# Designs tried in a protein design run: designed miniproteins, single chains. Part 18

Each design is a single chain, and the fold is of that chain. pLDDT is the mean over its residues in the fold that is shown.

## One batch from the design tools (miniprotein)

Design m598
Fold by ESMFold2-Fast:
Structure m598 (fold): chain A 75 residues (1-75)
Amino acid sequence: MEDEKEVEKLMEELRKIIAELDAGTVTSDEQLRETARRVVELYEKVVDKAKTPEQIEEANRLFVEAARRLQALRA
């Protein structure tokens, strides 16, 4: 139960970061580097705590979406 709540909380944090990137609030190179580090940290925590293939698949999807946005903003 606690692990499931933690996984959902971490996934919500990833979704929040994606929304912040889409909103254009992350614009400086320093902010982009810090956001990239935070995305990796959150993804690793989700994968560590995830108990089902479905949770891992959703985490991978969110990670890819965040990474794609970060790459586009740095290009």
Scores: mean pLDDT 80

Design m599
Fold by ESMFold2-Fast:
Structure m599 (fold): chain A 70 residues (1-70)
Amino acid sequence: SDLAQLEALLSQLEALYREIVKKGSASAEQVAQGRALLQQIADILARSSDPEAARALLLAFEKKLKEIGK
């Protein structure tokens, strides 16, 4: 489903963000990976059949990123 794909991509983006925060810098490869993940997320959001569930996943993800960035 779209939501399962979205969850998988958000998990990959979270892992990448944790690595960048821990290191304090992003490599060119990590920047390219992040851009690819964001594009895939945008494509899924554009075709989502359940915008409420997608929004809930994004809010949970935003909260996690704020906690990691502390």
Scores: mean pLDDT 81

Design m600
Fold by ESMFold2-Fast:
Structure m600 (fold): chain A 80 residues (1-80)
Amino acid sequence: AAEARLQEVIDEGAREMARLWREQGHTDMSDEQLLEGTRIFAEDLALGRDSGAVEPQTPEERAVAERLRARGAAAAAGVA
C-alpha cells in the first residue's frame, strides 16, 4: 500500500538521522530518545510539514532532510 511506502521512507530516514546524531557525539541521549526525535523529524520532512523547530546544522543532516522531502513528495505524488 502507498501508506506502507511512506512509512518505510520515514523509518529509514529516522534511522539514518539517528546514526548521524550518534556520530556527532550526542552521547547524552539514549538510543530510544534519539530514534524518537529523529522519527518526528523524518515524519515532518516527508510530509512537508513545518512543525520541526530543529534546523539541519550539518551538510550530512541537510542531505538527509533533502532526501526525506524528495522521497516523501514522490510517495505522495505516486498515490495522487
Scores: mean pLDDT 70

Design m601
Fold by ESMFold2-Fast:
Formats: structure tokens, sequence, C-alpha cells
Structure m601 (fold): chain A 62 residues (1-62)
């Protein structure tokens, strides 16, 4: 299991990766990145909820 500090670092890494995908117009790639992040961080419900909100927003944009 990740410590809270490690989970926060992973969370930010997935956010950056998804943001790059969106900047390239690759919403499918951004969605896949966020889904990977949710699976990776599944033991951290607060971080999962934040990623799920972004996932819903990106799905609405494509």
Amino acid sequence: MLRPSDAEIEFNAYLIRAAVDVALGDYDGAIATLEEGIERLKDNPELVAELERMLADYRARK
C-alpha cells in the first residue's frame, strides 16, 4: 500500500500525464490515464473522487 505522501505524488503524476493528453487533443488517452490513476490510487477515496470528477469532465468534452 502507498503511504499518503506517496499517493499524492502518484496522483500529481497522473494529473500531469492526463493534462498532456488533453493538450494534444487526445481525450481518449486522457480518460485511460485517469482510469489507470483511479486503479493505482483505489485505497485513497479522496484522491479517487478527484480523479473521477476529472474523468467525468473529460468524458463530457469528447
Scores: mean pLDDT 79

Design m602
Fold by ESMFold2-Fast:
Structure m602 (fold): chain A 56 residues (1-56)
Amino acid sequence: SVLRSSPLSRDELIANLKEAIAQAEKLLKDPSLSVAEKVGAQLTVVASQQDLAEAE
């Protein structure tokens, strides 16, 4: 499939990455989630933090 590159400013990209991290951290605070779901959320945090570091 063809992926369309969206021309985001660095500030917009950073804001979106911070939003993704906040959502994933909210999921990690839910004690009803399975271990697999928590691992997925934690991987999202790590990946988004790496992208955030590279966005600057």
Scores: mean pLDDT 74

Design m603
Fold by ESMFold2-Fast:
Structure m603 (fold): chain A 59 residues (1-59)
Amino acid sequence: MLEQAQKGNLAVIKLLKEITDPKELTEQVREALIALGYSPKEAQAIADRIGATLAKRLA
């Protein structure tokens, strides 16, 4: 589980440079994780956590 999440994190970081809106970032992260083979539920949970954390950190 965590090993695949590490690859997803790299994709998320790259997407951050193109996405200005933190809410849109969360959706893009979810889609990227699904493309990597995560279930929609798992991808949503991970994306929500990353999106919320990054929104606060970027502010």
Scores: mean pLDDT 68

Design m604
Fold by ESMFold2-Fast:
Structure m604 (fold): chain A 84 residues (1-84)
Amino acid sequence: MDDVRVDVSMRSMRTMHRLGRRDTTIRGMRNTLRNYPQYSGRLSDLARDMGMDDVSRLLDQASRDPSSVDSVVSQIDDIVRQIE
């Protein structure tokens, strides 16, 4: 069931990215990471596919070290703040 929610969120993120809404896409990734940290690896792959290498690296870190999730969320929030 969580897989379906994450898949819907990832589809929404792909749509926002195609619309040029980088801020909204990255916020979507951060919210999904916070709620479903077990999917951080899939989110990292999605971010890489979208050319968001900075976000992908942070999500990959969260996938390798679950204790870093809160720190990664904060760092992604900093990225969003810088582009707004």
Scores: mean pLDDT 81

Design m605
Fold by ESMFold2-Fast:
Structure m605 (fold): chain A 76 residues (1-76)
Amino acid sequence: DDDETERAKLLTQMVIERTAKVKIELDPSKREEIEKEKKKRIEEINKLTDLEEVRRLLEQAEQELREAEQELEEKR
């Protein structure tokens, strides 16, 4: 279902964007590198057509976000 795949892509993109913001807050000197990697990841996800693959990447991105937010919280 294209609609479910598009929704999963949008959710994954939002998680990747949030993770990038957290990583920039952790190390502002890497802003350009993080922004470039974010753009690349979003472009790669938008090329996917398999819902299961997108869901797997979403789970991975959510885990990465949790780890980044935990690191940020520990530094506050």
Scores: mean pLDDT 83

Design m606
Fold by ESMFold2-Fast:
Structure m606 (fold): chain A 92 residues (1-92)
Amino acid sequence: MELTEEERAFVDAVAGALYPDRDPEKLSEAERVKIALQAFAETLFPDKVPRLPPEELTIEQAEKIYETLKPYLSDRQREFFEKALEILKKEE
């Protein structure tokens, strides 16, 4: 599943902001997506999402976060989450 240019720019910007000392070219797409998903969920829904480091975010936890947040997400946000989950599943 491919991210749009806007979704990719968001993922790259979030990963770069939170982990500036990490080489972005050495981060896998799955690692960047985990960082973006966790930051997105914590920023918009801090009371609904556990504060986990992105490296500890399993596919099961990401799916549980998505199911918890799904009623509160816009159509565009749901599409982003679904694409992100497919990227995570592909990399495992």
Scores: mean pLDDT 70

Design m607
Fold by ESMFold2-Fast:
Formats: C-alpha cells, structure tokens, sequence
Structure m607 (fold): chain A 98 residues (1-98)
C-alpha cells in the first residue's frame, strides 16, 4: 500500500508539479478518514493511488489504443471507489439509526 501511494505521489510531482503532489496527498488522506476500518482505509488509499497513476499515464500516452485501455481501467477503478464509498455511507447511516 505505502509503496503504491509513494509511487503515485512521486509520479504526480515529476510529471505535473509539487502542488499536485500536495493536493493528491491531501485527497488520499481525506479518503482514508472516511473509512470505518483499517482494511477499508488501505483499500480506499490504494484505489486513489491507482487512479492517480492511470490519470498521469493517460496524459503521457501517445498511442490511441493504449490511451483507451488506460481510460477503461480508470473508469473501472473509479466505479469500484464509488461503490466502496456508498457502502461506507450505508454502514454509517445504519450505525446512526441503531
């Protein structure tokens, strides 16, 4: 997990800039704070890092076919992230109702 996050942050800094690295680090930490368990925290942070890496790779890729493959993988990871966040919200609502 930590290696993947550091890879995403280093790639963001090298390709886009230091301000984007700082913003990405804040976004990953914010997602981690939404988690109700340590395992969910790890999964959310890993998904955020993978999405960031694919976003940067998509910007750098010049081959149209590879760019479409990156876009497809990005959308799949984004949908997975949104599903986990909805499950967290549902569990949080259930705990508040109990």
Amino acid sequence: MEKLIEEALELAEKVVGEEVREQLEKEIEALGKMALSEEEKKELKELAAKIAILTIKGILEKDEKKKEEIKKEYEELKEKLEKILKEIEARRAAEEAA
Scores: mean pLDDT 80

Design m608
Fold by ESMFold2-Fast:
Structure m608 (fold): chain A 81 residues (1-81)
Amino acid sequence: DPEGILLEMLERLVRGSENGPSGGGIVPELSDDEIAGLLAQTPTERHRELFRKALGLTDEQVEELKPAVERHRAAIAAAEA
């Protein structure tokens, strides 16, 4: 199940962050575009909320990512057509 895999990945990311140096949030190597791509692949709004919370994204950061998420979703839809 794609949902189960995504939830397991999010849980591992959250647990990994707790043992690292204080900073809260994602590994610096992940770009905003990569995060937007992952958000675009989530099938439900609830999964997107969980993903956002696990990564420690603020509402402002989520708003900035919306155009990139929309672009990734449009690309997925175009690939299906």
Scores: mean pLDDT 63

Design m609
Fold by ESMFold2-Fast:
Structure m609 (fold): chain A 59 residues (1-59)
Amino acid sequence: SEAAKLAELTYKSYTEDVPEHLAATALVFQLHQAAQAGTASPEQQAFLRAIQEELEKLR
């Protein structure tokens, strides 16, 4: 899934200095900021939740 792919790339950004991993982390960060600001759509909220669940599995 898209969420699983973004979670994996974000997880790898903690251990590797690769531009693609950094781009994935930036996208997840933008979604998180929108959620905190209350501007995220229900779809964006669900997608962020799915990414967070996939990140939990990769720990």
Scores: mean pLDDT 71

Design m610
Fold by ESMFold2-Fast:
Structure m610 (fold): chain A 80 residues (1-80)
Amino acid sequence: SAFEEAKAAALKRGATPAPAALVVHYLEETVEDLSAPVTAEILRDLAAAFPEGLDEAARAALEQLRPGDTVAELIARLRA
């Protein structure tokens, strides 16, 4: 699905992965409605913003993400 493809792109690994705290800041700055569901578009934009991928904590939060989960729920997992 488009969601799973976008999620896989966001989970790419690189040499300088972004920490979960930076991912939270990015989502709070770019997403207007945190109660909205995480869409494939949000995940594609996240992958483009962090081309070197995400650290282990951020990847663990994203790996648990399901269609219909809200941006606020993702932020809560990233803060855990």
Scores: mean pLDDT 85

Design m611
Fold by ESMFold2-Fast:
Structure m611 (fold): chain A 83 residues (1-83)
Amino acid sequence: VEEFEKLMREMKESVEKLGEAFDKGELSAPTAEELARAEEIARELGFEDLAAMQKALLHPSIADNPLVAQIALRLALREVEKK
């Protein structure tokens, strides 16, 4: 829960940088396998599924952006994989 604000701040900075890369066509979208794995991780973290986890992100500017949802999934995968 306390990592919630940290995640939102990291997403803001990442969205600004990756938004420019996305416009240039340099940003790769998450694969179906990455999304499936993120869903399993969301469940292990105590959420019912990925949609519940994404809905828990309560920043209005970010929550309305589908790019952020995909970035959040990639960041969540990376964070858990470090462990």
Scores: mean pLDDT 56

Design m612
Fold by ESMFold2-Fast:
Structure m612 (fold): chain A 61 residues (1-61)
Amino acid sequence: MDEENQVLENAKRAAQEMAERGIHASIEVEVRLSDGRVLKIRITTDEDGKSTLEYEVTDAG
């Protein structure tokens, strides 16, 4: 698995942990990849314990 996919899997685990803890929040995090790209991840958890994950990759220039 490449670095991007590894970061996304870690983000999915974080989203699951937020849902399991009953956290309802929307958070955005930026991760700088070793190739200079920036991965912007948005995690949203609702009151039903559902989590959604959206991401965007940008070149950090």
Scores: mean pLDDT 76

Design m613
Fold by ESMFold2-Fast:
Structure m613 (fold): chain A 78 residues (1-78)
Amino acid sequence: PRKLTKEEVERAVDERRPILYKDSKTGEERLLVPTGFFETKDGKRYVFARDAETGQPVLENGKPRLIDVDKDEFYEAP
């Protein structure tokens, strides 16, 4: 699958389009629907997402997980 640019990930949030996510720490791949975008004052970008299979929000410690757009990789859905 083609690797997405950060701008394409932002567009996927607007479109609620499924994208393939790869965790930089574990190498795990998941199909996610991005639901929100958050940018900090220092220019770091994060997305919120739902699991594409279950429709449930991706959580970390019981709260919506902020997925780092600079640290993790995103690809076109297969």
Scores: mean pLDDT 80

Design m614
Fold by ESMFold2-Fast:
Structure m614 (fold): chain A 87 residues (1-87)
Amino acid sequence: SSEQKKEAYRKALEYLEGVLADIAAGASAEEIVARIDELIEEAKKKNLPENVIKLLEIARDLAAQSVEAAEIFLQWAKEELEKALAS
């Protein structure tokens, strides 16, 4: 249902904000990778928008070499989820 879809998007946003907070707190690349992997698994399970899932996958691939680069794509994924919720 539309309400179940919005609830999934809200929970994904909360989790994503948690990952961004962990980055700000200086969490290791290994911890950030693990958190993004969990978010991708839930995003696929809950059928989040394909563009959001792709942005999370890019962030995951970048996080091992550059947490800062991963943060840019996580913020972009957040903006896309917020747009989907506003629709």
Scores: mean pLDDT 87

Design m615
Fold by ESMFold2-Fast:
Structure m615 (fold): chain A 100 residues (1-100)
Amino acid sequence: SKLEEAYEKLKRIAEGSDVLRPELLKRFEENPDEKVREALIRDAALYRTMAELAEKLGNEDEAQKWKAKADEILSHLPPEDREAAVDRYVAEIRERLGLE
């Protein structure tokens, strides 16, 4: 299905983000930088989108996994950066994939 194709494509990107995430979080904690902050927000949006797609596909275990990864990143960001900015990037990702 179109949802499965979107999930598979994002999953490969998310697996790449998994490798880089610990270093990005460490860099952000030590020296907050706008580029690193934006990269973390985009990664949180990617994981949130993965969780939403997994839910729509009926994969609750996968949805919980991706939600946990998004929440980990969000716990390191200021409250003002958690919802509005992440939701904006989620919308961008969904539009780019042609999802409603």
Scores: mean pLDDT 81

Design m616
Fold by ESMFold2-Fast:
Structure m616 (fold): chain A 71 residues (1-71)
Amino acid sequence: DEVVEALQKTLGLSREAAEHIVEAVRLGQQATADSVPVHSAVNRHAREAMEIAGLSPEQLAEALRLAQELL
């Protein structure tokens, strides 16, 4: 995936962490205001990326923004 590769090269993320970031953004883009299960999945993927890559909340926010710009 082009976005996964961009996150790996730009932020030094592992493929697994980058895939979690991309999935969080994709699910978030498809979510409606009432999509509670989708919001829970977005938060889970974001947290997994943070734990795998050792990201701070600020680094996670930047990774999510970059993925959103590329998607």
Scores: mean pLDDT 74

Design m617
Fold by ESMFold2-Fast:
Structure m617 (fold): chain A 62 residues (1-62)
Amino acid sequence: ATYTVTIKPGFSGITSRGESIPAGTVLTATAVTESPDGKYLYLTLPDGTTVVLGRDGVEITG
């Protein structure tokens, strides 16, 4: 199963390499994990890259 994750206007993500992902980006994730405090989501992309996003800044479909 895969998840479609859209970054909302005004928000951005950051990769495990420190790269910024801009608002409006649509990502395909193989895994979605929530931080223990519920504030952040950690996405695993098909290439194994991890992306950190604020929970309020994304829409997930899957």
Scores: mean pLDDT 81

Design m618
Fold by ESMFold2-Fast:
Structure m618 (fold): chain A 74 residues (1-74)
Amino acid sequence: ALPPLPSELKTGEEVYNELKRALENAEAHLKQNPEAAPSVLGRLRAELERFRSKLSEEQYEELNRRIEALEAQA
């Protein structure tokens, strides 16, 4: 299970770094627990959309493509 992102994230850079870390943790977790993909990826998408307004278009597209790649593997 992925922990929720801290509510005190104030800058787009902080949000980007935390989402990137969450993605890396999800990639590692799904290698051992592929059946968790719908739950893990759904949570990542929810967090990405929650913080979308704090991300640049480039940061959002990068993170979204990484989630889509993981969904394609599941």
Scores: mean pLDDT 78

Design m619
Fold by ESMFold2-Fast:
Structure m619 (fold): chain A 80 residues (1-80)
Amino acid sequence: SKISDEKFERALEAMVKDGVLTEEQKNLVKAFYEEYGDKVDPGEVVKIIKENPNANDEELKKALKEKFPEVDVDKILEKA
């Protein structure tokens, strides 16, 4: 089910405030939602980020590509 944009923004802001995500990681999740919100669960993107807390940009990009092969991950990371 698609969550409302306002509710999604509030959830991401709360995660940053609670130290669950960095502000940069929040922007990445938001970019996935805006471009692929109908195909990609933003909760799964958050989960991948949390499972790879010490990943550099290349390692995170690889993990996201493996999970979401239909998504142009390179374009999303450049936008975020």
Scores: mean pLDDT 74

Design m620
Fold by ESMFold2-Fast:
Structure m620 (fold): chain A 99 residues (1-99)
Amino acid sequence: SLVEEARERIRRRIAELEARRDDPAVRAELQALAEEVRAVAERLGLPEEERAEMGALSLYLGVSPEEAARILREDPELRELYLRVLEEAGRELEEERKR
C-alpha cells in the first residue's frame, strides 16, 4: 500500500531526526534543504504556502524538491494522500511526546 509505505518512511525519518536532535550536521542539512526548496519554488513561481508543503514532502518522504513541486502541481490525489499521512504522523508523535 502506498499509504503504508509513506507512513513507514515518515516514521523512520522522524525517528532519525529525533535521534540526531541538536546535531549541528542535521541543522546544516535542514538549512541546505530549505535553500533548495526556496530556489525551486522561486524558479517555478510557487506561492509561499506551497513552499511549506514542498519542504514537508522533501524532508519527511525523501522526495526531491523538484518531485515535490511536481506532486503539488500535477498530482492532487497524491498530494492529499501524502499531506494526510504527514498530519497523522505528526499527531502520533505529539501523543508519544506527552507520555
Scores: mean pLDDT 78

Design m621
Fold by ESMFold2-Fast:
Structure m621 (fold): chain A 74 residues (1-74)
Amino acid sequence: SLTPEQARAELERYVNEKAEKYGLSEEEKQDILETAQRVFDLVLKQGYSPEQALAAAKTVADAKIDELVKKREA
């Protein structure tokens, strides 16, 4: 099982990897990471596991990345 610290580290690695893949700026990456970390903390405060918090945070990060990619293509 993941500790909260391990899950946060995995979230950061995930967002960094996606930011590199999609050519996001440092500013865009930081905005996504901050939003995802906020979701992670909220889910943990509600009593969910670190794994569940990580899954929720990754979902939000992916949605924000998808929105940014679509805006660049428009």
Scores: mean pLDDT 87

Design m622
Fold by ESMFold2-Fast:
Structure m622 (fold): chain A 104 residues (1-104)
Amino acid sequence: MAERWARAVAELRVLDAEGRPVAPTVVFRAEAETLDEAMAAVSERAAEYLAEVRATRPDAKVHLRLEAEEYEGGKLVARARLEAVWDAATGVAETRVASLERVE
């Protein structure tokens, strides 16, 4: 088999009730054999961070951006993108963008 490698990056921007940034952008990265494994790893780290935000800033909204890429034999074979807005008051995320592209 050609060598498989995947990476995922999650970016979280914490905004106040007026939509102003209240913290620097937090970035989580993971590498795995598959896109699903890399995405799962960054999603776990993001969930832990969101729990902390909810405890400290119950009126905040968090803009989430997740990007993942999978490579086989050095060639891009899949790409995923997720954008969501998470609300600390409810603990629920509204998905704004969700795409998964298989190149091969």
Scores: mean pLDDT 83

Design m623
Fold by ESMFold2-Fast:
Structure m623 (fold): chain A 82 residues (1-82)
Amino acid sequence: MREEIERLLYELLLEEGVEEEEARELARKGTERLLGLAEKLSELPPEEARRLVEEAKSNLEGPERAVELGRELLERILELAL
């Protein structure tokens, strides 16, 4: 799961135009933050966690591929929290 989140974040950063080496470092650091977010979501009732993730998905903006990657990333975070 950690490796999958890091891969999705790396791909998202590349879609946003970040250079490969910088994207790898940012994906690694960002993954730690996202795992912390999943841990916080796990402290909420499952229905509330699902609602917050769906709201976050609906608020995603940008190129189609970046939005798709962001939605997948949020889904993986929710799976970790449940």
Scores: mean pLDDT 80

Design m624
Fold by ESMFold2-Fast:
Structure m624 (fold): chain A 100 residues (1-100)
Amino acid sequence: MEEKLQDIKDLLENGEEALKEQIEKLKELLKTTNDPEIQEAYQKTIELYKKYLEGKMTPVEFIEELYKILLELAEKRGEIEEEARKRAEEDLKIIKEYFE
């Protein structure tokens, strides 16, 4: 989760072209996975990036919705370890402070 939140910060700092490149990467990942839960998470993430590029949300709202997608995926897989969750929450606080 920490690495994904840092990637989002970098994407927002690098602007529209970086976000478009990330959408294309997610589309390729979507083609290579047979896992319906991962496919759903990737589709939601692509839609979220598109919505942000259309100016329909703030950076803070984007980060909060992305965090929810990541939490839902981890919950469905039972992969949320307490330490991983605490790190993700700390990263989200740092990013929100920066983009608020």
Scores: mean pLDDT 68

Design m625
Fold by ESMFold2-Fast:
Structure m625 (fold): chain A 64 residues (1-64)
Amino acid sequence: SQQDLQQQLDDMQSNRNDIINFMQSQINNTTDTSQQNQITNQMNSYSQNMDNRINSLQSQINQS
């Protein structure tokens, strides 16, 4: 149902925010530039992947 899809969307957005906040905290708590860059790249890749998935799910909701 659309309600189930909306719940999945809400959960996905909440989980994305929690993970991004966690990764940002790791960046802020490290003094090693190489580690900061690695985490930043992982965060950007994760964010892009999740945004694509969120947009796909949103499109499914809008189509229905």
Scores: mean pLDDT 87

Design m626
Fold by ESMFold2-Fast:
Structure m626 (fold): chain A 84 residues (1-84)
Amino acid sequence: MELARRAAERIVSVYRGAYRLLRPSMSPEEQAEAEAQLARIEAAKPAFVERMKPAEAEELLAALEAEVERTAAALGVPPEALWE
């Protein structure tokens, strides 16, 4: 359960970090969509934690690190900037 909780927290953290970095350059419509997406992720978090197996959580954490690197490269920032 703890690994699933960490994976869910990491997903939220990455989305918050990306939104924080991009918000000043976003249109009002893009900001509204980003905030809606973040709210949906937060709302889904408890169910996600409940359904995830420990082995899946480990794989997801590794996949998230790779995805953070790809996203950071696409945004032109260091990977650390995407994590709160």
Scores: mean pLDDT 73

Design m627
Fold by ESMFold2-Fast:
Structure m627 (fold): chain A 96 residues (1-96)
Amino acid sequence: SERERRVAEALRAVGDVLEAAGNPEAVVFYELARIVEEEGIEAARRALERYSKNGARLFLEAILDEDVAALQGFVDKSENPVIVAAAQAAIAVLER
């Protein structure tokens, strides 16, 4: 679906930002994008419980929910410029 395609693209956009910064969490975003494309959003939510134990859970949940307001919260409150850039990349894809 267009929703699943948009969510997967947002997850990949975040993965690309994290990979460019050398952040190992990039692999989690790429894996969830693959799950969304192959199995759908609900399968990705189930997989999230395993992969998000590193503290990325709220960020990943916001992308799966297309929750732009929650992602804007990361832009406004994060002191990590990589997380800010990642959230902005996700918002740009989700607002298409």
Scores: mean pLDDT 84

Design m628
Fold by ESMFold2-Fast:
Structure m628 (fold): chain A 62 residues (1-62)
Amino acid sequence: SEEEKREESLRLAALEALREAIKKMGKPEEYTVTRLDEETVEVTAKNEKGTVTVTAKSPLYR
């Protein structure tokens, strides 16, 4: 379905955001993924070095 494809697209965006967070801080001890809207996810990652927040967008089907 189109909803399943949108969710898959957002999962890929979340993975890219998490990868960027790991690049900046190393392995997180915890992370949170928040869906801001239909196109946008925010990943907040924390470890002993601090906290990093990364936002990633996935295009809609249009």
Scores: mean pLDDT 78

Design m629
Fold by ESMFold2-Fast:
Order: C-alpha cells, then structure tokens, then sequence
Structure m629 (fold): chain A 57 residues (1-57)
C-alpha cells in the first residue's frame, strides 16, 4: 500500500542518516510529504521495529 511504501522510505532515510540527529521536518523535506504524515507514520512503526532495522543497517 501507499502507507507501507512511505514507511519503508522513512526507514531507509533513517538508515542513511544514523550518524546524525534527524527531525520529522528533515524526513518530511527529504520525502516530499507533510510533517503531520511523518508523525502519523512513525507512530505506526514500533520502537522494536526501528531498533531491529537500525541494527540491520
């Protein structure tokens, strides 16, 4: 779905920027979506999912 593709894009952006602080505004700007959309999608990603993804990348 569109939501799953956007979640994947957020995870990819975070992987590429693991070495520096990243804000919702940075992600929104990079992906061409609203800050509100980033906030909603991040709420749908679990802390465990993000930790596992970070460890893998």
Amino acid sequence: SRTERRKAAIRAYLAANRERPVSHADIARALGISVATVSRLERELTAEELAAWAAAN
Scores: mean pLDDT 75

Design m630
Fold by ESMFold2-Fast:
Structure m630 (fold): chain A 65 residues (1-65)
Amino acid sequence: MKPSKRMMDIIDAAAEILKKYGPESVTLRSIAEKLGVSVGTVSRILRKNNMSLETLKLLAMIELL
């Protein structure tokens, strides 16, 4: 089943931020700024998908492999 487009966009944004600026730069704010949405929107999407920021960072690292 296809994951939600918004969740995919967040993972892709996190991977690009991680690649360019390092893991400490992967924050709700930096992801929100990259996607052009509010921090609350990113937080809500992560929560709806039972995903923490820490889990997102791990997935972003895996996407770079």
Scores: mean pLDDT 79

Design m631
Fold by ESMFold2-Fast:
Structure m631 (fold): chain A 71 residues (1-71)
Amino acid sequence: EEIDLEVKEALALIIGAVSDEDIPVETLRKIFLKDFSEEEVDEILARLKERGYIRTVDGKDVLLGRASRLA
């Protein structure tokens, strides 16, 4: 399960790497809730934020897209 969570974290990073726009955490949460419990999703999102891939933009937590990384 820990390994599975790490793989899903990597998947979220890949999604962020190929997206041109920032992905709201609410949207990302809905994607992960298809495979994980709410507790597991909260842990994944917290780890992404700790690693700097999720940032607060205009008062919202978002997974940084390609455009934001290039700006």
Scores: mean pLDDT 70

Design m632
Fold by ESMFold2-Fast:
Structure m632 (fold): chain A 96 residues (1-96)
Amino acid sequence: MDEERFNALKEALEDLARIAEEEGRLERAEEIRKDLEAIKTLKEARDALSYWLSTDLEAPAIGEDATPAEIAARYTAGVLRRIGDEIQRELEERRR
């Protein structure tokens, strides 16, 4: 379980870095990847992902006992929020 949770958290962080890079936010992607290189424990991985979800996607923090499925659900919710915000921004720009 802990290894599965750790791998899920690290994969979510790498996906978040990739999304930032694809959006042209190269500095943000580099910061996330630097955190990935420093992460060695489940707690560090959870804390890092919670920080980046809160800072980048404004998603709620991930619990200490979260399952891989719960981690995936929180990450997905954060990504959907960001996509929703981008759509709203585009719609507002088109109304000018």
Scores: mean pLDDT 68

Design m633
Fold by ESMFold2-Fast:
Structure m633 (fold): chain A 100 residues (1-100)
Amino acid sequence: MMLSEEERKEAKAKIKAYILKNPKLLAFFKEIFAPDSTDEQTAEVAALWFIRVAEENPEILEKLKKAKTDEEIGEVVKEILKEHAKRLPSLKELIDKALS
C-alpha cells in the first residue's frame, strides 16, 4: 500500500514538524541516522523513514492518513517506535529514553 503524492507530502510535513517540536526524539534520530546533520535535515530523514514503515503496515498507514493533530501524529510515531523496540532490543533503551 502506498500514499498518493499529495498524502505523502502532507504526512512528511506533519511528522517533520512534530519531530522538530520534540527535542528528545530529534536527539534520538540524530544519533541513529545523521549525527552531523542539521535539525531540519534530521527531521526530514526521520519523516521519510516513518512514511516507509507506515506504507508497509496497513493499520499504521490508516492511522497516519487520519492524523490531523500533533497528538495524533505523536501516537503514530510512538506506535512505530514501540514496534521497532520489540524487534530490535539494542534500540529499545534508546527508544524508551526518546519516548520519556
Scores: mean pLDDT 77

